# Designed miniproteins, single chains, continued (3), part 101

Each design is a single chain, and the fold is of that chain. pLDDT is the mean over its residues in the fold that is shown.

## One batch from the design tools (miniprotein)

Design m11737
Fold by ESMFold2-Fast:
Structure m11737 (fold): chain A 58 residues (1-58)
Amino acid sequence: MEEEREKFIDELEKKYGIPRATLEALMEAGYSFEELKKIAEWTPAMAAGGRAGARALA
């Protein structure tokens, strides 16, 4: 079942350009796959490239 999780994270990383570490952190925080997908759709609009990326936009 972890294979499906890895595949999902990889797909979001490839499609939305979100770092894998960010997606893994969100899953560790208790977000579901459906919630992660919604966050991924939101994240491109925010241009969140991780911790450093958010600061660069300020």
Scores: mean pLDDT 65

Design m11738
Fold by ESMFold2-Fast:
Structure m11738 (fold): chain A 55 residues (1-55)
Amino acid sequence: SAGKEAEKKAKELGLSDDLVKKAGKRAEILTKQGVPEEEAVKIAVDYALDLQKLS
C-alpha cells in the first residue's frame, strides 16, 4: 500500500518514528483522494521531510 511504501522510504531517510507514521498516513489520505500510489508516496515523504525542518 502507499502508506507502507511511504513509511519504508521515510525510515530509509532516517526520519523519526513519528514522522514515518505521518508520512504513511499522508500517503493513504492522498490515494483515497485519487492520487496515484507512486505520486502519493513522493508527496507524503516530502511532507514528512518538511515537518522535520520545522522541528
Scores: mean pLDDT 84

Design m11739
Fold by ESMFold2-Fast:
Structure m11739 (fold): chain A 68 residues (1-68)
Amino acid sequence: GAHTKFIALTLSLMGDPDFDVSLRGATTLVATAKPGGGASLLALKQALSKDPAFSVSLDGTTLTVTLK
């Protein structure tokens, strides 16, 4: 389901050395690019923007992902 997908995404990003990840409630995560992680952040934005389960917004080096 969509919530299982969100949990899997959160765990994947928490293990990624390019990002600092924080949860905001049950349905929103914030990924901040570490130095050198900018290309990974842009790739993540592009991939998640194609997924209908997620709403994605980018502000500088910070990506906010919300489960629909």
Scores: mean pLDDT 83

Design m11740
Fold by ESMFold2-Fast:
Structure m11740 (fold): chain A 83 residues (1-83)
Amino acid sequence: MEIVEKVEELLKKGVKPEEINKYIVKVLKENPSNMEVTIDAFAALAVIVDHELAERQARMAELRAAHPDWSKEEILAALEEER
């Protein structure tokens, strides 16, 4: 629960998923035998994946609407450039 809340807070602040993943890995390494921490960490990873997927889908839709003449490759290149 606490790791999930911290991850949601970091995502709201615009911290990159890569940095948040480092934080989760650090917590797991410091608490390798703590099952509650492990469960909370996996829940937090799911939140990051869902957030990135939703953000990518929303941005892809926006790019398609703004640039109906762009190819799939151009849209994907623009998304990667925004990261």
Scores: mean pLDDT 76

Design m11741
Fold by ESMFold2-Fast:
Structure m11741 (fold): chain A 85 residues (1-85)
Amino acid sequence: GMLTPAQTAKEAAILGLAVNSVAARNEGNDEAAKIYDETLSRVEATEDPAEAARVLREGAKKLESIDPEGAKMLRHLAEQLEAAA
């Protein structure tokens, strides 16, 4: 069976967080990588799309001063989860 819209949005968020964590580590931005890793673990731990979106928005706030483009990505992913909930 296919994933639901909410499950698809969650999987997209997990993939985006994983890719950005690896990119941040490769660039030596260990602080951003840690925020991506912690946000990913929290998104994976919940089955509630609204909670996943809240977690992504908290991660985005932490990233605003250290990775502004990553912060924008996390807000976009949160909006996709909110729309699917």
Scores: mean pLDDT 87

Design m11742
Fold by ESMFold2-Fast:
Structure m11742 (fold): chain A 55 residues (1-55)
Amino acid sequence: MMSPEELAERILKQAERAPEPLREVVRETVREGLEQGLSSDEIVDRVSQALEEAF
């Protein structure tokens, strides 16, 4: 299974093609999730929640 760090790198690379506001939200949420030691699935859930809240 993919580690949280590996998943974070993939999400951030995909976010590079997104508009600036969305890109920042993704980066901040991923960073916070890694700091908290969240699982890969929890990081994905937090990113989805943050995007829904911001947009």
Scores: mean pLDDT 74

Design m11743
Fold by ESMFold2-Fast:
Structure m11743 (fold): chain A 112 residues (1-112)
Amino acid sequence: SEKVKELKDFVLSFLDGIIDELEALRKTASPEAQAVLDELIAFLREIKERLEKNRDTMTAEEILQALDEVIEGLERAARKAQELGHTDIAEFLRHLAETVRRLREVVREQVK
């Protein structure tokens, strides 16, 4: 449906914004924090590539599943950052995960 295509394009654009922000954060981070951010960026790029590959066939459920994977990736990276003592980065990543959760709720309401 047209609505699903619009939501998909919006989610892809949003994911690009997250990746760009994480790449900017990486440039000023310590080597240990850079490693955590590099793993997260690679994971998010894999999700983006999957969404782009399935652009014409993507369902609303698959969009919601992709957002769940993004949230899980951010939470995993936040835990790793916290374990390394990078509390500020961990808090930033958890806040970003909460932003994605709010987006997921909006997407879910729009596809009902």
Scores: mean pLDDT 86

Design m11744
Fold by ESMFold2-Fast:
Structure m11744 (fold): chain A 80 residues (1-80)
Amino acid sequence: MQRDIDIGALDVAAAMYRQALINLAKKKGLSEEKIEEILKRVDEARDQMVAMIEAGASTEDVVKAFRERLAEIEKEVESL
């Protein structure tokens, strides 16, 4: 059950962050191509977290890694 619960929580978080980043990118006037690139990075972060869960990582470690990866993506968008 923990695996399924953790993956479901990641999917919800990823969807929320995708929408937030789309809104931020549009406000900054970024192109559709740039928005797609940013969304791909969020999807890659989600896939990395799923791989960590499948490898038996703790929920705490997965959440920490996911937050760090999302912070990197946000920093990249803010630097544009």
Scores: mean pLDDT 76

Design m11746
Fold by ESMFold2-Fast:
Structure m11746 (fold): chain A 62 residues (1-62)
Amino acid sequence: MKEKEEKAELAVEYSIEAHKALEQGDIEKAIAYLEKAIEYAEKAGGEEGAKAGREKLEELKK
């Protein structure tokens, strides 16, 4: 299950980049990174991570 572990790691990395973009006030960049984090979390089977990411994405779009 190395591939799932690798995708989970990518999801975490994209989540970190999204938070950095938010701290910089770059909402568009944060949304792009968050969408990638959600995609990789889904591919890794991380239901909780994907759900949390979607909730954050909805928050940023308001």
Scores: mean pLDDT 78

Design m11747
Fold by ESMFold2-Fast:
Structure m11747 (fold): chain A 105 residues (1-105)
Amino acid sequence: MRRGAMEASMAAGAAATAAAMAAATPASGPEGSELAREAAAEAGEAANAAEEGRWEEAAREAEEAARLAEEAARAAGPEGRPAAEAAARAAEKAAEAARAGGAAA
C-alpha cells in the first residue's frame, strides 16, 4: 500500500527533524552535535528508502539513526540529552513503520 510508504517516510522524516534539533542544541556539545547530525542523515536516507518501497533498507537506516542518536545522548550534557533521546525514539518508530510496510507488501 502507498499509504504504508508514506507513513514510514513521514516517521523517518520526523526522526531526521528530531536529530537535527538535537544537533542544533548547544548542550549537545561538539561530539553529541556531530553524532546527532549523522543520525539526521541516516534518518533522511531511511525516509527516501521508505518512499521508494525499499523496506529492508529503510528499516536498517532507521535502526542506524536510532543507534547514532543514542550515542549522541550519551555524549550530550544533561540539558542536551532529552533532545537526542527524542531523536532515538523517533528513529525506532521509523524502523517499526518500515518493517510494518514490508510485512504488508
Scores: mean pLDDT 83

Design m11748
Fold by ESMFold2-Fast:
Structure m11748 (fold): chain A 57 residues (1-57)
Amino acid sequence: DDAAAATGRRALLRQSVREEASKLPPEVAQEFIAEADTADEAGLRELLERAVKLSKE
């Protein structure tokens, strides 16, 4: 139950990271996608925040 919910949240976070990374240069986007493949929920949240910040800068 909790594991299924965590898996769903990680899938959504990975999708969000991919969407935000698509706004960045391809080289930077590839780094975010690669890190997202191995990140846990907390790491994915941090990656999303970093991608959003970079896309605005």
Scores: mean pLDDT 79

Design m11749
Fold by ESMFold2-Fast:
Structure m11749 (fold): chain A 80 residues (1-80)
Amino acid sequence: MSIAEKLKELAKEIEEAKTEEELANKAGEVRELLSTDPKAAKYLPEFEKRAAEAGLKAKSVEEAGKALGELVREVADKLA
């Protein structure tokens, strides 16, 4: 499975997360995946910044998950 495919699966899991702990764990898995590939690692700082901003602006876990999932899909598309 490519890194882009793994990121798309994580995006689905993030969108389905019902707790802040689940969101944090899945975001951690995204960071780990991005850090293992030199081509993907260049997106890690932007991902961390935008993920933090999405979390701060979100009014619910569902809203945060949707925003974070969209961000992860965007990164996956750049790596496809």
Scores: mean pLDDT 81

Design m11750
Fold by ESMFold2-Fast:
Structure m11750 (fold): chain A 73 residues (1-73)
Amino acid sequence: AVEEALAHVRRAAEAAKDDPILKDGAEAARELIEKGKLEEAIEVLRVLAEEAEKRGLTEAAEHLRRAIEALEA
C-alpha cells in the first residue's frame, strides 16, 4: 500500500511538473508518507486532488486519488 501510494504521488508530481504548487504539495505528501504520518498525508492529498481538478490537471488528480485509496486500504 505505501509503495503504491508513493508511486502514484510521483506520477502526480510528473503530471503537474509545470505547476509549482501541486509539485511542492506532492513532495510534502511524499515526505509525510515516508515518515509514517499517513493520516496527515491523506488530508494533504485530498486538498491536492481537489486543487488539481480545479486547475484541469485531470491526470494529476487521478493519481492523487489513487494514492489516497492505497493509503486507506
Scores: mean pLDDT 83

Design m11751
Fold by ESMFold2-Fast:
Structure m11751 (fold): chain A 93 residues (1-93)
Amino acid sequence: SKEELVKEAEELAKKALEIATKRGYSQDDIDALKRILDRAIEVAKKATPEQAENIVELLRELVDKLEKGEDVSTEFAALALYTIGVEIELELS
């Protein structure tokens, strides 16, 4: 259900912030990550189920890379761009 997707997105976003903090990311990087994660969750609540599923998948990829200590610049950019795109689509609907 969409409610389950939103809950999973919230849990993944919290996990991403916890891992980034533990890994010693700068405060500026943590603040940037938090802004995009908060926006992605807000958008997921208003999005179609398919759009919400795509946000969850992008969050899963981000969390997986963070857990492995890999560079997440591509995953972060993908999440940010997709979130902005969905937000624009919702405003035009």
Scores: mean pLDDT 88

Design m11752
Fold by ESMFold2-Fast:
Structure m11752 (fold): chain A 70 residues (1-70)
Amino acid sequence: SFEELAEELLEVAREHGSEEAVELIEKAIEYLKQGKLEEAERLFLRAMLLMSDEARERAGKIVRELFELV
């Protein structure tokens, strides 16, 4: 579900990113729920740049799944 994927992405950010990455992902999820796809994509990409390479690959897969559900 969308909520399960969103929580998984937030967990990746908490474990492998900064607090800034968590905040960006929370805002991106809000924009995605509002149908603001371009704004959401921009924030997801910025958040992923604040993660390790391994976490970024996992986050990228989850982000793609989230976009498929909206």
Scores: mean pLDDT 85

Design m11753
Fold by ESMFold2-Fast:
Formats: structure tokens, C-alpha cells, sequence
Structure m11753 (fold): chain A 62 residues (1-62)
């Protein structure tokens, strides 16, 4: 995954999570973890971004 695609995905995730009312701490941790995993496994970058976002949304969705 190129840097542009990764950053675009991460920014969309940040925007969605903030709109859902997630804390900045949770958003930053999720984004940093997804970015780190994407660097280790670029082939699964999209999956890591989706999982991080879903996890935070579930926490805020209760």
C-alpha cells in the first residue's frame, strides 16, 4: 500500500471515529496500531484500518 492510500484511509477513519464520539486517545491508539500493522503487513493494511475503526465504534456504540 502506498503512503497516500494509507494516509487517506487513516484520515477517513479518524473522521468517522470522531463523528461517532470516540475519544482522541482511542482514535490515536487505533490509528497508530493500524499504521504499525500496515507497515509490517502491507497486504492486510485495509483490514487493520477497518478492524481498528470497528473496535472503537463498538466501544462508543453502547
Amino acid sequence: MDEETLEKGLEKAREGLRKAGASEEAIEKAVQEARRMAELDPEKAGLYIDRAGTRVLIEEGK
Scores: mean pLDDT 72

Design m11754
Fold by ESMFold2-Fast:
Structure m11754 (fold): chain A 82 residues (1-82)
Amino acid sequence: MTPEDREKVKELGKEIDKVMVELIKNKASEEEIEKKVRELEEKIRENLPPPLAELVIGIARSLANMYLSLEKLEEENKKKKE
């Protein structure tokens, strides 16, 4: 990686963390989470070379999918239990 790419990864990582924390804190809907992840994906692709962009996108998608899966399981379990 170039030094510039490394710095961009650090900045994008901070932005991903901030966005994910905001989505969790605000109890964002599945649609809102998906929209924000798409926006992040586009931004990452525009700022990083393809192999590095795909790695960072993969991390962001994994975090979003983990949250969505946990939220969906909690909601379904709560509705089916009572």
Scores: mean pLDDT 74

Design m11755
Fold by ESMFold2-Fast:
Structure m11755 (fold): chain A 68 residues (1-68)
Amino acid sequence: SDYAGKAAEYEARIAADPKDAEAWYNLGVALAKLGRLQEAGRYYGKAILLDPDYEEARANLAKVQAQL
C-alpha cells in the first residue's frame, strides 16, 4: 500500500538522520493510516521530543491516544 511504502521511506530517512523530526512525524502518520496506532503514538512522541513546537505531532498524538 502507499502508506507501507511511505513508512519504509521514512524509516530510511531516520536511519540516515535520527534527528529528523519531520521523518519521525511522517512515519507516525503512515503507521496511523495502517492502523498501527501504538507505534504511531510512539513516533509522534519522538517528533515532539526533537521539536517541542511540533503542533501537528502533538495534535495527532492526542488523536491516536483517544483511540487506544
Scores: mean pLDDT 87

Design m11756
Fold by ESMFold2-Fast:
Structure m11756 (fold): chain A 69 residues (1-69)
Amino acid sequence: MRRFASEEERAEAGVRLVKAVNDAIKDAQAGKMTVDEAAQRVRDFALEELGLDPEAAERIAQTVKDELE
């Protein structure tokens, strides 16, 4: 079957990514993890769960770092 071929399938994966981003930011703000750990966690999630290119995953990780600075 198709793998993230439709925008709808990517949107469903994106919902999980948004939740992972929010959870990572909250954990970092609470001091449970470092900013770099939060960014790496989100990067790996985007790369593996969404099948995004490494560049796209890195941009998302950079956004997490920017939110936490």
Scores: mean pLDDT 75

Design m11757
Fold by ESMFold2-Fast:
Structure m11757 (fold): chain A 80 residues (1-80)
Amino acid sequence: SKELEELIERAKELLEQGKRDIEEGRKLIEEGKILLGIGYILRGIGLALEAKILAEKALKLDPDNEEAKELVKEAEELLS
């Protein structure tokens, strides 16, 4: 369904941005930009949480959707 496709697409976008923000935040902390780096990590965590929620909504629509299962797993790995 279009709703399923939109949930998966949005979850992917949020997860990709969350991953980039966490990586950038870690790099900034290593460079001594501690407060800026923490801000990026917190934003990335928020995006990963939103991505997980959207991927879980996709799984409610299609419990066998492998792409949605992988998105939940990747979001959980970022949050660990």
Scores: mean pLDDT 91

Design m11758
Fold by ESMFold2-Fast:
Structure m11758 (fold): chain A 99 residues (1-99)
Amino acid sequence: AYNNLGNVYLDQRKYDEAEKAYKKAIELKPDFAEAWNNLGFVLALKGKLEEAKKAYNKAIELKPDDISFYNNYAFALELVGQVDEAEEVRKKGKKIKVT
């Protein structure tokens, strides 16, 4: 519910409301990797890069074999101009076994 509410706010570019909704989703389910990933994206868009990195690293810690989290993290880094760090994150995702 709250993760979906955060997605609605993100689509509307209501980043403060999106952040609050994703944080509520995490409060109710701390192991909700998708909510951590979505929180990282919103934090990056708000210029909170260090908080965004922590949220993405938590999503990857919870689901280390989910290549989409590496791709989303790299994309967020590219959006804020951290191109070299984004390339490193993408390379880590490419090493995930698909079998």
Scores: mean pLDDT 82

Design m11759
Fold by ESMFold2-Fast:
Structure m11759 (fold): chain A 72 residues (1-72)
Amino acid sequence: GEREEIRKEMLRKIGEILAIIGEIFDLERKLEELKKEGASEEEIKAIEEEIEELKRRRKELMEELRKLDEKM
């Protein structure tokens, strides 16, 4: 019933968090490479903004996961 739905939602959010962690890692690596290659300030800022948006989404999902765990 309802507990199974909450458990499925938690697992979905855990999977999304893990995917975001991987994306952040890849983008941070790309950012370091771009800085070494002397990429434009605009290109660097675009990647930095993407990383910050992913970090914000990760934080939101982690908070949602905590709230779901507290209800079980």
Scores: mean pLDDT 85

Design m11760
Fold by ESMFold2-Fast:
Structure m11760 (fold): chain A 60 residues (1-60)
Amino acid sequence: MDPVTEAVIAILIAGLDYAIKTGSLSEEELKRLIDEVRSLLPYMTPEAKKKAEELIEKAK
């Protein structure tokens, strides 16, 4: 995978984790972020995918 895609995935996962911990996003904003992370799941490493799926489940 190219380094830019890997960096974007890492930033989105970190952003989702931060948003969940702080409650800083509205329900609509959080849903949009979750949908964006879900769209990138096929492009993730197994480790990143597991972390992303755990965060998505926690956000429900």
Scores: mean pLDDT 79

Design m11761
Fold by ESMFold2-Fast:
Structure m11761 (fold): chain A 100 residues (1-100)
Amino acid sequence: SKKEELIEKAKELLRRGEELIRESLELIRKNESKLSLEEQREVTKLLFVMLAERSEIWLQLRRMEKSDDIKQIEEYLKQAEEALRRLEEAARRIREILEK
């Protein structure tokens, strides 16, 4: 069904967000000793942004599962896509700090 297709897309967004968090945590672990206190604070702040955006994707997925309105489900999917974009931006910023 159309609903099942859209839910599968949202699950893929959640999996991608979780993978980016795992990758970011591994990069932090490998580079933590090289960071200044200010860089450590900024990386920690960005990590909390990634976790918040992952939670937003999960909440939108739950809303999609509970709705029978395809138009409403498509709107929830768009909100999940926006949350993933913000999560990806935070991950990119962490990489920039760690590469410096």
Scores: mean pLDDT 90

Design m11762
Fold by ESMFold2-Fast:
Structure m11762 (fold): chain A 91 residues (1-91)
Amino acid sequence: ELKTYTLLLRDPNRPDLPPVEVTVTAADSDTALTFAEQLSKVVPMVAILTNDNGEPEILVSSFIYSDPDATTGTFLARLEKEGVLELVSVD
């Protein structure tokens, strides 16, 4: 059975911006976290996911970027537009 997980993505360089909410459908929270780990390689983010035990999991991106106009939201929007990522819910 597939479950729906909510990822809250914070921009580490823009604490003034609201978190971007991304919905992930996966068999378990470990699978949803694996998706977040793959996303963290191409998007600058701090991701928060509530696991199947009700505990918050926090993942910090190791991706470095130098575009002064770029945010987590703009990276996600670009990936969605390029067909690499399909977002169910944003904001």
Scores: mean pLDDT 70

Design m11763
Fold by ESMFold2-Fast:
Structure m11763 (fold): chain A 84 residues (1-84)
Amino acid sequence: KEEVLKLIEKAIEAAKAGDVDKAIEYLRKARELAKPLSEEVAKKLDELIKQTEEAKKAYPDDPELVAKGLARGAEHVKKMVEEE
C-alpha cells in the first residue's frame, strides 16, 4: 500500500517535471505492486499508462499537454489508493 503510493507520487513529480517516460516507468512499477493488493487500482494504472502512450502518439509536438494529463490521472489513482 505505502510503496504503491510512493511510486504514484514519484510518477506525479516526474510528470510535473515534463518527464513523461520516467512517469510511465514509475506507474508500471506501481501497477505490478498493486496487482496483489487491489485489482481495481491495478486496472486504473494500466488504463492510465495506455492512455498516456496513445496521447504521446497523438500529440508528439505537445509533451506538456501529455504530461499535464498524466499528472491529473495519477492524482486520481492516488486518491483511490488513499481511500482503501
Scores: mean pLDDT 79

Design m11764
Fold by ESMFold2-Fast:
Structure m11764 (fold): chain A 61 residues (1-61)
Amino acid sequence: SKEDIIKRLQEIAKEAKEKGKMTKELEDRLKRIYVSLESGRLSLEEAEKEVEEVEKEAKKL
């Protein structure tokens, strides 16, 4: 659901901040996904794919 995607974005942001890995680029990407999902510019399927990609990238940092 949309709420589940938002929770995943929040968890990624929290983990990155706690690990000192929050870059401006990561923050901007998380914010862009959130805004696009909230505005309806991203479908749920597209948003899930974007979240999976950013989560994988954040884990590699």
Scores: mean pLDDT 80

Design m11765
Fold by ESMFold2-Fast:
Structure m11765 (fold): chain A 67 residues (1-67)
Amino acid sequence: DLLEEAKEVIEEARERLAAGASEEEVAKWLAERLGISLTSARNIVNLMKTTDLSVEDLAEMVVLIKK
């Protein structure tokens, strides 16, 4: 299930950012793990830092991006 996989990956991305990983490192890792463009991954990382969107909201955006 892409949604469940995206949720797990987004949660790990949040933990990586909290642990001091750079936005670019996390964006590159997200792009590779989810099979999305680096531009889309950068946008997701930016939303994680600038908005109160939940893990589920961000994961649903990944599913829509891949549609």
Scores: mean pLDDT 84

Design m11766
Fold by ESMFold2-Fast:
Structure m11766 (fold): chain A 88 residues (1-88)
Amino acid sequence: SNALRQRAARLLTAAGIYYVASQVADLDKRSPLPVLTPEQLKELAKELFIEAARLYKEAGDEEGAQWVLDFARKVLGPEAAEEIEKAI
């Protein structure tokens, strides 16, 4: 079960990173406006990162949880990363 939780956490983390990165890139180009605002997209990504970090912690994978926090800090900024850390 722990291996499945770690895989799920990796997928959620990757989805959060790619989702935010893709939407930010699209807003700088010719892509249609997203249904969600940039702020709402960042909030959704934050929720995905929180879930991913919790799954890593439940699996006993502290390195995985730290990796999620490091990537969240890079993608969403330090304040969002602190909120994620406090939620897990």
Scores: mean pLDDT 73

Design m11767
Fold by ESMFold2-Fast:
Structure m11767 (fold): chain A 88 residues (1-88)
Amino acid sequence: MLLTDEQAAALRAALEETLARGEAEAEELLARYGAGEEARELWRRVLELARETLRALDAGDREAAARLAEEALRAAAELGALVDAIEA
């Protein structure tokens, strides 16, 4: 899976903005939902994968960046399902 030049630039910009807003927003959001340590660990996983994706983009490794972005989306989906279960 290779990113196009346009996709790579868009992904980089989105990751930089997301990481700048960062960890504090994740903690506040999880506290708002009453989420426990498991949800916090999933948020840490998402942020770590986002950082690794950005590093791969910086290195010009678009294949690694695409795979890491896919892993981040999977972790984010797991977090979303956990939040939905808490709200139910």
Scores: mean pLDDT 71

Design m11768
Fold by ESMFold2-Fast:
Structure m11768 (fold): chain A 61 residues (1-61)
Amino acid sequence: MEAEEYVKKGREYRSQGKYLEAARAYEEAGRIYEEQGDKEKALEAEINAGLELIKYGVSKL
């Protein structure tokens, strides 16, 4: 599966309010981008994953 597919899945999960699943999808994308040597896209994916985890945490308060 391509990293871009995981980014798309992350956006789809986010639109459904599934923040933990969105974060996991972005983490997978970041891992694949890092393996491909695309450090900028890997960092962007990691930032998106972190933001989704923050949303998940807030949703549990």
Scores: mean pLDDT 82

Design m11769
Fold by ESMFold2-Fast:
Structure m11769 (fold): chain A 63 residues (1-63)
Amino acid sequence: MEREEEMKGKARLLLTKYMMENPERYDPEKAIEEVSKELAKQFGIPFEEALKIVREAYESMPR
């Protein structure tokens, strides 16, 4: 899964998991950073690219 749509889907999943695991101390900035590191590692992309994808995914999620 190397397509941007696939990466955005994975980012949404990882963001949701992070929120569920850290409900009492949820910090959007921290969540985006941690998810971006994981996404970058999973897809072998630069952290900066992962940050853009994760931030876009976060903004597109209905909260």
Scores: mean pLDDT 74

Design m11770
Fold by ESMFold2-Fast:
Structure m11770 (fold): chain A 71 residues (1-71)
Amino acid sequence: SRRERLVELAMSMVRLSEEEARSLSEEQLRELVIEALMRNTGLSREEAEEMLERLLEDPEAAERELVAHVL
């Protein structure tokens, strides 16, 4: 589900525990992941929101794009 992918992204990018990530709402998880994407890649908020939607819908293609920004 989108929520489970957001939990995994929050754990990976924000360093939340599984328990902490699962206690947050989908909106809170989305905001934390967007802020982490902006911080880690230098993308604008709009670009980070687009990246997050791709990570939720096509993780493989989006991870390739993310690696290109982080190197």
Scores: mean pLDDT 77

Design m11771
Fold by ESMFold2-Fast:
Structure m11771 (fold): chain A 58 residues (1-58)
Amino acid sequence: MSDEELIEALMGLYGLSREEAEEVIRLVREGRYEEAIKLLMEKGGLSEEEARAILEKI
C-alpha cells in the first residue's frame, strides 16, 4: 500500500484532513509512534487499540 492510499483511507474512513493524515505517516517514519497514536485518537476519534492497528499498516 502506498503512502497516498493510506492518506486517502485516513481521510475517507476517519475524517482526518490531508495535512493530518500526512503528519501521521511522517511521525511513524520518524519512530514517533505515541505521537501518531495521539493524533489518530484526537482527530480521527479512534481508540488507542484502533490507532495502533492502523500504524501496523504504515
Scores: mean pLDDT 79

Design m11772
Fold by ESMFold2-Fast:
Structure m11772 (fold): chain A 57 residues (1-57)
Amino acid sequence: SSQEEAKKLAAIEVANEAVEAGLPNEKASQIAAEAYRAGKNAEEVRELGRKLVEEAL
């Protein structure tokens, strides 16, 4: 569905933001996966992802 696709794209965006912030690829992937599983929609995935990136810095 378009909603599930939007969530996946949000998770990819989170992973890219994590790497750009200076986190290693392995950590970025873990954060993106956690945000994807916990978020109910794209907005929640981005919100949770940003929080997890901030906590990891």
Scores: mean pLDDT 86

